# Designed miniproteins, single chains, continued (4): the designs that were tried, part 78

Each design is a single chain, and the fold is of that chain. pLDDT is the mean over its residues in the fold that is shown.

## One batch from the design tools (miniprotein)

Design m14704
Fold by ESMFold2-Fast:
Structure m14704 (fold): chain A 75 residues (1-75)
Amino acid sequence: SAALAERQQALMEEIAKIPDPRERLAATVRAQLTTLGRPELGAAWAEQILKMSVAEAQATIGPQLRALAEAAEAA
């Protein structure tokens, strides 16, 4: 619904304010997986991202974020 899209947009705007790129990626993955009904998986992935370097996190999670965005749009 439009209301869900507005809430998601507001959340993404807050996440965009996070200065650490790893923390920002971790928050993005957590938010996307929570939206898809998988908050525990989101928390587990966020924890793994925070243990990676910025380059490793971007290379590993970038393609997965694309897939998550497509799944969220289809839901």
Scores: mean pLDDT 76

Design m14705
Fold by ESMFold2-Fast:
Structure m14705 (fold): chain A 99 residues (1-99)
Amino acid sequence: MSKEELEKESTLALIEITKGVMKISGKTDGADDATKKALELLDKAESVVEKNPSLAQSLIYVAYSYYYKELGDKEKSKEYLEKSREIAKKSGLEVPKLP
């Protein structure tokens, strides 16, 4: 398996794990709207993994940032948004915006 294939597979696995975690947390915390929008961002990440794994990784962190923002956790929201921005800058991508 090539390093590019491994990066894509690892990113897809991270998306699947993140979707599962957000679905469980959203039900527990009553954050259905936050969960729905985060899952939409993760679906977008999955759709671009083949062409741009770095963009997909950046979008995963945007989903986390949005989710924690909606839960009122400003510190975690900022942390994940910074991680997203660092990946975007290193990869020459436009910095993603929160919904």
Scores: mean pLDDT 75

Design m14706
Fold by ESMFold2-Fast:
Structure m14706 (fold): chain A 80 residues (1-80)
Amino acid sequence: MREAVTARVLEVALETVSGGVASAFMRELERELSRSPDTPEAMLAAVDRAVEAVRDLMTPEQAKRLRERSREAIAAVAAA
């Protein structure tokens, strides 16, 4: 599940923010996921923490959209 989640969230991040911000976000997300159990709830919490860690690199609207789309991506993977 983690590999499918990180791949889909990367696609979402690249569509939502610049490549540099997407890279920073994914680095924080990978760090949070390495410390988290392999559950959808923990992955959603990891996304929230990763967005918060890089929020100064993006607008509030980009941060909101990145959170929403990443959560949708995780829910879709968890439902499959």
Scores: mean pLDDT 81

Design m14707
Fold by ESMFold2-Fast:
Structure m14707 (fold): chain A 116 residues (1-116)
Amino acid sequence: MLLSAEEAAREARRAGEASGDPEARERAERGAREGARTRDGEGATRAGNGAARAADAAFRRGDPEASREAARAASGAAGTAVEAGRRGGDPTKTTAGAVAASGGGASAWLGGGARG
């Protein structure tokens, strides 16, 4: 009843579209397709990771509107992926997905956060 993989997939696609970056969009759409196909915690986690990547890409290109939209969608996808991950799958992927989404979303608001 949670539809969590499909919800994560929708948010990942929105993040990819909002990013304005073709590579980030492709990564988010790939995660969204995996999430929709598998309909499980693993698929939801992949969708969340794709959305987080799209948010980071939007922030790096300096488009504040796209960054904000991508970050919102990434946060939604990450939350859904964490919930789906708790039902089964890899606990380490659940943790990594949540951290990545938090970093991507925060970067859009804090104006900094590069860790490379």
Scores: mean pLDDT 64

Design m14708
Fold by ESMFold2-Fast:
Structure m14708 (fold): chain A 84 residues (1-84)
Amino acid sequence: MDQSALELQDLIKKAEEALKYYKEKGNEELAQKVEDGLKLLKDVFEKGPKLTSDEEQEEAVKKLEEAFKILEEVIKKVEEEKKK
């Protein structure tokens, strides 16, 4: 549990750094993609405690997976550019 929470915090921090990086470069498309991923992640966490059905929980998991994929993709692109 603690390790997963630290990984989530690290992902959010890297995503916020990626957002700042893309905004500084004027890449509005990738900046918007980061913002959308972060919003999706936050929305799922805000609704999590109120989910009562198995179907609602499954949809929340799918949205989390989608948000993680978006954020990991944009973070990877930033890391790729920083290595050069």
Scores: mean pLDDT 74

Design m14709
Fold by ESMFold2-Fast:
Structure m14709 (fold): chain A 104 residues (1-104)
Amino acid sequence: SVLMAQLMLESLPVEEVVKWLEEGGFDSLPEKQRLLYLIAALESKNKEIREAAVRHLVKLSKTRPDLALKMLKEALERITSPEQKKFVLELIKKYDPELYKKLL
């Protein structure tokens, strides 16, 4: 569940979570679990984790665009904070304007 993924990420140092997302250690997880952890990372209260998750999804969009778009849409629907949702959307717009257009 996304809640269990959120609790796991909150139990780890921020630097370890960022490294895990950026260095592909995260990619070793089964696809279903990877989806849950990416959603949890995008919903994180920590800005550095959210930024790392957005960068990971932008990278994923170059190889698996439909999966990246599906995951982003699901996460954006689950983010309850308007400020956090705006942050994620603005960061996607900065890194990948074409991916951003598909979210509108």
Scores: mean pLDDT 80

Design m14710
Fold by ESMFold2-Fast:
Structure m14710 (fold): chain A 90 residues (1-90)
Amino acid sequence: GDAEEAARLAIEAALEVLNTPGVDVPRAIGAALLAIGALANLEFTGDVETAARDALDAADLVLETPGASERARELARQARRLAERAIREL
């Protein structure tokens, strides 16, 4: 569903930031852990609301990271849209 896809895209966005030289590595790690947690929570508990909210927060952390690549920002924006849609469909 949208929450799962949002979490997956947020993970990809955070990993793209971690692969970019000179970025805020602690922020990127925070985003990655939050996005991984969102996917794990969905897989283990089925809690779509918590997963979608955590994916949204992870995407926002990527978008707030100075020096994030265009690819990372695109992935984060896609994750954000899917997470917002998942929340609206609750």
Scores: mean pLDDT 82

Design m14711
Fold by ESMFold2-Fast:
Structure m14711 (fold): chain A 86 residues (1-86)
Amino acid sequence: MELEKEMLELIGEASRYAGEALKAYEEGDIEKAKEYLEQAREALERARELLEQYKAEGGDPEVIAAMERGLEQAEKDLEELEKEIS
């Protein structure tokens, strides 16, 4: 339960940082945009770590599958944004 909540909060945090990165990029602050992308990536990496803990604890297979899909999509979206900002 706590791990699931933390995973969702980290995915939400990554989404917020990605939005801030795009805003900074549009305002011409490339350095700040890259800093926000790094923070978004770190949040997704932490969510991946928590997902592995949740699996090890015998978590719900449907929740695991949903979190894996959500993380894969978020990671893909972040990678595409990172390519645009670089």
Scores: mean pLDDT 83

Design m14712
Fold by ESMFold2-Fast:
Structure m14712 (fold): chain A 89 residues (1-89)
Amino acid sequence: KKEKEEKIKWLQETFHLSRELAEKIVNGVDEKDPEFDVPYSELQEYFEKLMNAKSEEERKEVLEELLDLIAESLRKRAAEIKKKLAEEE
């Protein structure tokens, strides 16, 4: 329990994520976040790689890839929401 709490805090401090999102990532839930549209199980794999990175450079590369994944998913989700709003005009 304490080990999971420390991982959750590390994710919140490093990535500025919400507590709920960090918990789902640490638990590797097989569900997509409705805002990010990314499976938590995939996010868990990236965080596992970050913690097991052999060098600072490798860690930064994985971190950048993870952030790009989240950003792109958010952009795609925003586009879908905009399409729905246009239909209700």
Scores: mean pLDDT 70

Design m14713
Fold by ESMFold2-Fast:
Structure m14713 (fold): chain A 52 residues (1-52)
Amino acid sequence: SAANRARVEREVSAVFEGWRIALKEEKSKDIEEFNKALGKYAAEKLEQARAE
């Protein structure tokens, strides 16, 4: 549902911000893998919310 999608977006955004702040100090190539993992996580959670 749209309401669940909006809620998940807010939660995912908060997680992204926290992770970015924490991991930005890691100047490693892992940053790219981290960003890919975040994208997959967000997409999966949003799809689950839509199904609810």
Scores: mean pLDDT 69

Design m14714
Fold by ESMFold2-Fast:
Structure m14714 (fold): chain A 77 residues (1-77)
Amino acid sequence: DLLEEIEKLIAELPAVRAEVLSLKDPAEKRAAIAQLEGVLVQLDELIAATDDPEVKAAAERLKEELRALIAELRASL
């Protein structure tokens, strides 16, 4: 279930956030940013491909959380 997978990722996000925000090495921060940007591309493709409004809403929510995290990581470089 795609919706269940996205909701699981949203539920895991606070732990991911704590982990990536604990990074001190600029190279590790850049690698984390690149990985998160890759997830955003996958979510954009998913939103474009699905007609399920619940999947779209969950994916958009996850995208906004990831964008906020990327911005915070970039500000710390």
Scores: mean pLDDT 84

Design m14715
Fold by ESMFold2-Fast:
Structure m14715 (fold): chain A 80 residues (1-80)
Amino acid sequence: SQERFLELAEEFLRVVAEAAERASGIPQEVGFERVPLSPAEMRALLDAFRALLDRFGPQMDPETRERLEALVREMEEIVA
């Protein structure tokens, strides 16, 4: 479901913004407009989120990393 994928992507971005706000003390605004994505665009977005987790995951608190990993897993199931 594209709608479910976009919901998960929006939640991923909100979790990242929330973690950044906790770390910096600066309010983080999340602008996410739900637009129709092609299958290729959904895969590209998923790849970007996985790359972000691979790069910064070891530096995240375990709870934030677990939440983001769960969201990526659900998105992977939609795109597969």
Scores: mean pLDDT 76

Design m14716
Fold by ESMFold2-Fast:
Parts: sequence; C-alpha cells; structure tokens
Structure m14716 (fold): chain A 91 residues (1-91)
Amino acid sequence: ELLELGRKFLEDLRKMLGKAMRKSPDGVITKEEADKIFDELRKKYPELPQEFFDLVREKLNKAIDENNGKISFGDFDRVVAEIEEELEKRV
C-alpha cells in the first residue's frame, strides 16, 4: 500500500518536473523550481509518512548538488530508481 502510493507520488512528481523542464530552453530546472513543485505535490499525499518525503527531498537535493544546481530527466530517473530500491528494502 505505502510502496504503491510512494510510486504514484514519484510518477506525479516526474510529470510535474517534466512539464517544467519542457518549458526550459536547456531541459533542466533549478533547485528552487524543484522544491516548489515538490512542496505543492506533497500536499496531495497526506497518507505518506514524513520519512518518505525526507528521503525524496534528500535524494533530489543530492542529485541537484551533483549536477551544478540543476536537474534533468536523466538525473531524476536515477533518483526515482534509488528511492524505489530503498522502499523495496523497507517493505
């Protein structure tokens, strides 16, 4: 249940980030844009625990920092894969 809900959150996050990236000339978004999208989406998933949001934010921020303050689709796909692996180990 929580694993499935977490995957739906990540799918919706990918769609929202992807929409923002398509509006960007270079196909990347900044940390500020990613944080805004994340905070907006988390309000729609009150059933997910705080620890899940902390994990997503931690992995997302790490990827942004490693990519000079920006994130691409490829970077986000790696973040999603890492979070899914972590969630499977906890279930």
Scores: mean pLDDT 80

Design m14717
Fold by ESMFold2-Fast:
Structure m14717 (fold): chain A 76 residues (1-76)
Amino acid sequence: MEEEEILEKAEKEFPNRDEVYLTLAATLIQKNLPEELVKKALSRASKETIDLALELYRRGGPRSQEIAEKLEKLIS
């Protein structure tokens, strides 16, 4: 509920900010929040930004790799 309000506010205030939506998606995954909210955030980010983030997360430690795996499943 509060997470949905934050996502709606971000969409209204930063409609062209791919980085904001990608950061929200990663945060939602880290907190194990609803997959629907993660997908909505990712749908606002560009494919290029998502691909770059996946590359960076894959190079990180176990937590970053776990985020990359979850993101890949959601964008497939």
Scores: mean pLDDT 67

Design m14718
Fold by ESMFold2-Fast:
Structure m14718 (fold): chain A 83 residues (1-83)
Amino acid sequence: DAARVTEVARRLLRELGLDDLEVPDLSALPPSALRQLLAGLRLLLRELGYSDAEIERLLGRPLVREAEEAAAELEEMAARAAA
């Protein structure tokens, strides 16, 4: 859900002290771009010290699964491009 991703992104910007930055309307993005952003958001949350359980509470299990699938797809595409 684009609204959920937008809210989590806004919360992260506040946590990073970047609350002056505008969060774009993520609902205008195609599903593939949203899935890529979701994968990146999950990785950023981990880097900030959030546990997998905390990430599930923020995004919900369905979005965490989408992020995992998107991350695997990005890794596969990167490996293919490098070959």
Scores: mean pLDDT 72

Design m14719
Fold by ESMFold2-Fast:
Structure m14719 (fold): chain A 69 residues (1-69)
Amino acid sequence: SLEEELEKLKEEIERLAVRLAIQGKLEEAQAAGDRVKELDEQLRNGKISIEEAIEKLKELKKELERALE
């Protein structure tokens, strides 16, 4: 389901943020957490669809993977 995909992406992003924090990239890790919270608020308030939230989280995941390179 889309809800399961959303939850999986959040877990993957959290793991990437932890890895960034371990590397001393604390600002990038915090920004990632803030972005997830913002998307959750927008989804809860009906400002974006679940499909849009998933797409934005996929983009965030790619950004974090690049930051770990």
Scores: mean pLDDT 87

Design m14720
Fold by ESMFold2-Fast:
Structure m14720 (fold): chain A 78 residues (1-78)
Amino acid sequence: SLEEKIEEAKKKIEEILKEANVPESVIEGVLQVLDVAKEENTKEALELAKRLILHELKRLNVPEEVIKKIEEILDEVV
C-alpha cells in the first residue's frame, strides 16, 4: 500500500539523514511532511511533499549525494 511504502521510505530517509549528520530538527521536519502526505493519501500530496523536502535539503546545503539518495527513495514510492 502507499502507506506502507511511505513508512519504509521514512525509515530509510531517517537513517540516511542521521548518517549525513543532518540536524535532528531538520530530520523531524522531513518526517512530519511525509506523515502529512500519508494522512492525505494522495499521489498529489506525496509529489508536493517530495518537492518541499528536496527544496529544503538543497537550501540547507545538504550534500548532493545525500539529496540524490532521498530523491531515489521518494521516486520509488510514487
Scores: mean pLDDT 85

Design m14721
Fold by ESMFold2-Fast:
Structure m14721 (fold): chain A 81 residues (1-81)
Amino acid sequence: VAPRPLLARTLVKDVSSLSEEEQKKALEEVTKLAEELRRERPGIRHAEASIKDGKLLVDLMGEPEAVEEAAEEVERKLEEL
């Protein structure tokens, strides 16, 4: 089977202004969303949240349409933080 092109996106939110406890809570909430997206959306092959240097990172990879839709949902969640 020929490999299909996949889209990879990293979404970034600066959380350096949040307390350590708030950063941990934000990571937990976004990790839960990432796990849900990977489980419930067949076009998503990878979804992972991490914090690095005061920045909350969400890595998405999969089918282009699925990644774009998931990215919109993640951006909405990040705006709530």
Scores: mean pLDDT 82

Design m14722
Fold by ESMFold2-Fast:
Structure m14722 (fold): chain A 82 residues (1-82)
Amino acid sequence: SDRQRLLDSLRHSAEVLLEFARRNDDEELVRLAEEILRLLDQAREALAAGDEARLADLQEQIRRRLEELERLLAELEARREA
């Protein structure tokens, strides 16, 4: 399904982020990447079970973590330019 392909794509991106975070010893990014991966795995399970209510809740949790990620990445870029 389109939703399954999106979840698989996001999981791959989160795995790449985790590798980057570990290589750079960024404990906050490691924690965030691991949390996103956990939520994506739960969302995949909810999708497979047809649990639309749980999937919707998990999608909102993932959205909030992705917003946190965007803020952290912006802060890292600002530090490089300073």
Scores: mean pLDDT 83

Design m14723
Fold by ESMFold2-Fast:
Structure m14723 (fold): chain A 90 residues (1-90)
Amino acid sequence: NPQVHLNLGRALLATGDPRLYELAEYHFIKAALSPEASPGTKIQALNGLAELHQKRPSPKVEAAVKTIALNPEEHPEVRNYAFAVLAGIR
């Protein structure tokens, strides 16, 4: 369930514990890349990935955001948001 992954990612990130950042990253990526996720859920997950990347730079975050930004079949709002995030994290 992508909403559960989003909520777990946000909860883990909110602890401020760096030991949980990799697990938060996993959950945000699962939410952002889920074809079952609503556009709003994907955008919130992309926000979490952007924040997490600033705290802990990650090639996996960049790859996931790039996948979404460059997917012509993705919702336009989500693609535009991912593109802006990708531009900001590089």
Scores: mean pLDDT 86

Design m14724
Fold by ESMFold2-Fast:
Structure m14724 (fold): chain A 68 residues (1-68)
Amino acid sequence: MSREELEREVAEALARIELSITKKLIEKTEDPEERRRIAEEGLRRIESIPGVSEETVEEIRRELEALL
């Protein structure tokens, strides 16, 4: 496994962990506006992770939208 491949795998794992945390925060939040804010902040954090694929970002966006 190359360093680039390992870095990508780590980035993907971090993105999924961040998504999981964001989903749990949304589940604990009843206010629709606060839920949207949490989802947008979570997506922004995931997009800021170096090495996350565009496909993963799109998948995460869809999952977060499904919770709103």
Scores: mean pLDDT 81

Design m14725
Fold by ESMFold2-Fast:
Structure m14725 (fold): chain A 70 residues (1-70)
Amino acid sequence: RRALANALLLEAFRLADEGRLREAAVLGHAAYSIREGASLEEAIRDAARLTGESEETVRRWVERALRRAE
């Protein structure tokens, strides 16, 4: 759980440094939700609601971030 949230947060910082602020914000919101005890599915829904992205788009970005942070 902590490792998952940290992986998403680390990738969010990397994306922000590259100027990809929208994707970074989505991953940051997902990481926060997981840290607060949300499941991965709940975190995806929360990030989608907070950012206005579709759940499908958020899921793709989260899955890609986790593969990269591996």
Scores: mean pLDDT 81

Design m14726
Fold by ESMFold2-Fast:
Formats: structure tokens, sequence, C-alpha cells
Structure m14726 (fold): chain A 61 residues (1-61)
């Protein structure tokens, strides 16, 4: 799986999961996911993934 495909899948899964969570639970999940991404990916890749995930969160709020 390419990095772009991996990020797209992560964003899709995050969107699906957030639809079943309360706003408080979604915020906690996003905080943990952002921390995990910054720990496991290069800074530029993590920043892009975090931005996409935040856009999904804003769209669903």
Amino acid sequence: MSLEEEIALLVALTRQEMRSLSPEEAAEMLRKLEAWLREHYPEDVAARAVALIREVAEELS
C-alpha cells in the first residue's frame, strides 16, 4: 500500500468511527490519533494527515 493510499484509508476509517461517537469522544480520539501520527510518521507526513483528519472532524461537527 502506498503512503497516499494508507493516509486515505486512515481518513476514511476516522470518518466512519467519528459518525458513531459523541463530540467529546471524537475530540479525545482525534487528540490521541494526532499524537500517534506525530510519533510514527515524519513531521511533514504527520502534519498533512492531521490536517485532513481535522477537516473531517470540522465537516462532521
Scores: mean pLDDT 77

Design m14727
Fold by ESMFold2-Fast:
Parts: C-alpha cells; structure tokens; sequence
Structure m14727 (fold): chain A 72 residues (1-72)
C-alpha cells in the first residue's frame, strides 16, 4: 500500500520533470524564434501546466504514503 503510493509519487515526479523540461525548452526556443514564438509558447505553456499538475499529484501521493507508514 504505502510502497504503491511511493511508486506512483515517483512516477508522477519523473513525468513532471520531463514535461517541465520540454516546456521550458519550447519556451526558450519561442523566445529566440519570433516566427515560431506563438506556437512554441502555447505548446510550452501546455506542457508546463501538465507538469505542474503531475507534480501536485506526486506530492499528494508521497504525503499519503508517509501518513500510512506513520500509522500504528
């Protein structure tokens, strides 16, 4: 139970990091390339939003696992 929640937390954290990294890369490319700025900025912002949502879920699962492990 707690181990499953920790695995979910680690999975979501890994997915979050990948999405945030890709989002940041697209935003940087958009800032440097006026011709593609609108498209790259929109895609980068979408990936960052998804990454942040997954990070929130990771933290929630981690807290739940720690709470379960602290039980008597």
Amino acid sequence: MAEELRELAEQYEAESRELLAKGDQLLAEGAADPARRTELTAEGNQLRAEGMAKLDMSEAYRAAAERLEAAE
Scores: mean pLDDT 83

Design m14728
Fold by ESMFold2-Fast:
Structure m14728 (fold): chain A 97 residues (1-97)
Amino acid sequence: MTEELPEEERRERLRKEVREALEEAGFPPEVVEEMERRIEEIEEMDEEEIIKKGKELAEELNEETIKKMLEIAIKKGKIYLQELVVSMELAKLLEKL
């Protein structure tokens, strides 16, 4: 069941899901804090900057990290984290076109 939440609440849930997933995956606090900071930056950006930052984040995260985040998102039912990972993959595909 997906209820439509206000954009602000969706962003807050995404930040929470990313933090919890990274902590559960055993990432250092420094990595968790950096991811939270990048998500906060994205919240203030226009559409073009979001695409650029999504690409930078996808390039900075290795495939193993992305796979771990996706596995945790699926296993724990973290819908907003799943949407983030899919968006990052779509950003990579758009660049290859």
Scores: mean pLDDT 64

Design m14729
Fold by ESMFold2-Fast:
Structure m14729 (fold): chain A 74 residues (1-74)
Amino acid sequence: SSRKEAVGRIQEIAARYFAGMDIKEAIKELKEIAREHPEMLPEIIELVKYLYKIAPEEDKPLLEELIEELEKLL
């Protein structure tokens, strides 16, 4: 299923971010999924909100900007 594939990609990005992926690369990949699978916007936004709560302080402004950008697409 295309939806299951998109969910898997979102989860893999989160796992890679926790493993030390650069925040800008994580944001780029999340934006690509949002573009390819706009039906997944609610799930992507919820993931970014979760990442915001646990992210280092230096990453939070970029995650907040991403949340605002994605919410405009709803």
Scores: mean pLDDT 84

Design m14730
Fold by ESMFold2-Fast:
Structure m14730 (fold): chain A 75 residues (1-75)
Amino acid sequence: SNSARAPPLDPNTSEEDKLFAGALESILEDAGITTYPSQEELEEYRERVEELEKKKDSEGLKELQKELIEKARNK
């Protein structure tokens, strides 16, 4: 059970922010990683995801997902 979690994104005003945070938590858990990314890392990934989504860059999205998992593993 994962009861402790740092606020992944500072502004709690966007449903997209909450959804993104939940997705990241699921990805990390699936990889067996309990170390949560820092707020700065979460914001960086969130902004990049949004930009890539606007560009319809599916390859870039896959790369970001892999980078997130890799970073978490190396902690």
Scores: mean pLDDT 63

Design m14731
Fold by ESMFold2-Fast:
Structure m14731 (fold): chain A 75 residues (1-75)
Amino acid sequence: SATLRELSRVADGDAEEAARYLEKQGLLELAEILRRVIRDGRETEEERERFMRLVAEVDGISEEEIEERIRQALA
């Protein structure tokens, strides 16, 4: 939640950079899902769960790993 809120905060100027960082790491599906979450312009509990579930199914990435990757992209 906090990580997704931080990402939403940078959407105006840095959302594309965050997505591009994930693409550079080879997490193409994660980057696509991230862009979709940013485009919606909101972060709800249902949307967060859907996002995490889709990423886990596509990339096999844990919630901890997803949050770490997003933190790195924003740092």
Scores: mean pLDDT 56

Design m14732
Fold by ESMFold2-Fast:
Structure m14732 (fold): chain A 100 residues (1-100)
Amino acid sequence: SMAERLREIAERAFREVEKIMEKYKAPKEIQEEFRRMAEGLLRAFDQAAADPRLSEEQLRVILKHYVTEAFDWAIEQASKWNPEAAREIEELRRRTLAEL
């Protein structure tokens, strides 16, 4: 389904953020917090996708909001420990939102 494709894009993007965090040796606390947030947002999306009243367009808008929230948090956190990591996450955010 379209919802499954959207979820796969977001899940892949969140995994790529985790890889960037590992590459730049982010504090474990930040890595764990991001993982918890990403898992929570994917669960929230799964609940929205199960609602038959929501259109594919509405699900796309909801997912873009969740993806933006997760990326903005990750960029803000990364900026505190490594500006280069923040830049890579910003570029990933741009590519991910263009694909959604």
Scores: mean pLDDT 90

Design m14733
Fold by ESMFold2-Fast:
Structure m14733 (fold): chain A 86 residues (1-86)
Amino acid sequence: GEKCDKLAEEARKKFLELFGNEEPTPEKKEELKNYIREKAKELGIELSDEQIDAAVDTAVATYKETKDAKAAAQALHAAVRAACRK
């Protein structure tokens, strides 16, 4: 799972870059989805738009509940890793 772990970590870092000091906006949420899609393609990982949407939605929901960007980023990491693995 090295590629899956790398994709999950890149997604986590991008979440903190975009949302570390700000509540998630629809525009930044879309930027995050596009980033994950492009990184998955670069790594040769097949992820559907539905899987990417579900992972990002999980992270955004975690942020809204906790107001903790680190907790939300970890939720994104776990969700991307799970989607990448069967």
Scores: mean pLDDT 83

Design m14734
Fold by ESMFold2-Fast:
Structure m14734 (fold): chain A 67 residues (1-67)
Amino acid sequence: SELEEQLRKALDEARTAIENGDLPGASAALRQARELLKQITDPELKAKFEAELNRLDREGARAVLEA
């Protein structure tokens, strides 16, 4: 679905930003992913994306503390 594709893209952008130390970019991508996630109605799909989002959010927070 278009929503799933947009969410995957946002999560990929967040991952790349974290890897590159682009903390503002990571924050923006994670915010976009959170908004897209609110629109997902499939509970299994939502849980999988929510787990990935939470993992990336923790990685981003650690990057801020190490900066």
Scores: mean pLDDT 82

Design m14735
Fold by ESMFold2-Fast:
Structure m14735 (fold): chain A 65 residues (1-65)
Amino acid sequence: MKLTPRIPEDDELIAEVRARLRERLPDRLVDMLPDSVILDFLRANDYDVDAAVEALEAFVRRYLS
């Protein structure tokens, strides 16, 4: 998707968030999260990986589990 600017650091941060979520959640639930959703949570939390991980874990536990 090319509608929103994406920087090279976005891919590294998405991978870090995804890796940290795999420590906290089953792989199947983490795999349900597209990169675009992880990026949206990163942007909403000013690229704070810790805050994005906490928000995504809460989202997954509430809506995907």
Scores: mean pLDDT 77

Design m14736
Fold by ESMFold2-Fast:
Formats: C-alpha cells, sequence, structure tokens
Structure m14736 (fold): chain A 100 residues (1-100)
C-alpha cells in the first residue's frame, strides 16, 4: 500500500511516496531540512509518518481500534509540527493519503 505524504511549511511543499510501515528515509529528512524545517520539525513529521503508516496497516488488517488510536497520536504529532512552524512565523501542515 503506497502512501503520499505532503508537508507544507510556509510557502514550501515537500511530497514523499512511501510504503505503509516505512519510516522517512535520510534523503526525505534532508529534503525537509532543505525546505527550512528545524530538527524538531523533522522529528514530528517523522513521528506523524510512522504513526499514520502503522494506522493504515492496522486498518487494512481489520484492527480499527488500534488504527484509530495510532491515528489520534499522528494528529497530535501534526499539531506539534504546526505549533513549531507557528513559533517561527510559518504555517505548517502534514497530510497523508493512499495512492491509487
Amino acid sequence: MTLRVTVTLGDAVVEFDLEAGESLSEAQRAALAAAGASPEMVAEVARFVELASQAALYKEQGNDEKAEELGRQAVRAMARFAALAAAEGRSGDVGVRRKP
């Protein structure tokens, strides 16, 4: 199952394709840093991706309760990323969708 991750940071948009269960690669983390993300922002994006990826796997397995819990944790990581961006005067958002 391929996931499209979109990270918005101010005017910068960074997109990644990864398989469910994968973590952000070193190259993807470097791309976020090149877009102006701090190490703390990169860590929250990585946490979001890991949690959302795990939630997608559990949902595919029919474990909706575990998927929902991991989804809530992913939303909290996204909120922390947005707060870090806002503290630097930038908008911040992270989204994930299944790729067809």
Scores: mean pLDDT 84

Design m14737
Fold by ESMFold2-Fast:
Structure m14737 (fold): chain A 84 residues (1-84)
Amino acid sequence: NELEQTALEAARTKDKVVVMSALLSAADSVFKFKYDKDKILAKAKTETPKGLEVSVRAVIDFYKNVGEGARDRFLKEFLKKLGI
């Protein structure tokens, strides 16, 4: 959907540190489920812009599996943390 497309474009075009900070912060804010942050952090150390987009997609898909409302809450928080 449009929010997902905007989030993925931001992951490709914004600074990596800003995107990673927003991603981790938004995931933490929306859902205090045991999310494996160590997997994201390990991947971020070697991640290309394409790999960062894949990480954002993985988090979107995680929250989609929880529910459509959870996905939308994550997307809104992520974009808010990016200043969008």
Scores: mean pLDDT 70

Design m14738
Fold by ESMFold2-Fast:
Structure m14738 (fold): chain A 97 residues (1-97)
Amino acid sequence: LSPAEKKLLSEVESIIRQGVATGDFESAIKQISIKFYDYIVKNNASLDQVYTLIDKIVEIIERIGREAGVPKAEQFRMQSEVHMRMIMEYTIVLNKK
């Protein structure tokens, strides 16, 4: 992973930990979406980089959710929502080119 990707993943981990602590997963997902959109625009991220980042974000959600005892159904919901929003953000970027 590049330094820029590592920075994004570190920020995402912080947001996920805050979401778990407050129980506000919708706010966490929205913040992750904003950070991801900013990253793909500024770095002109490729489709391969987008897939890699989504996979890493899902791994972070699984790890933190498991550590915090978040119910599996809620973990799965958060993962699905993040995946959907990331794909939609990438589609918006593609349509502007």
Scores: mean pLDDT 77

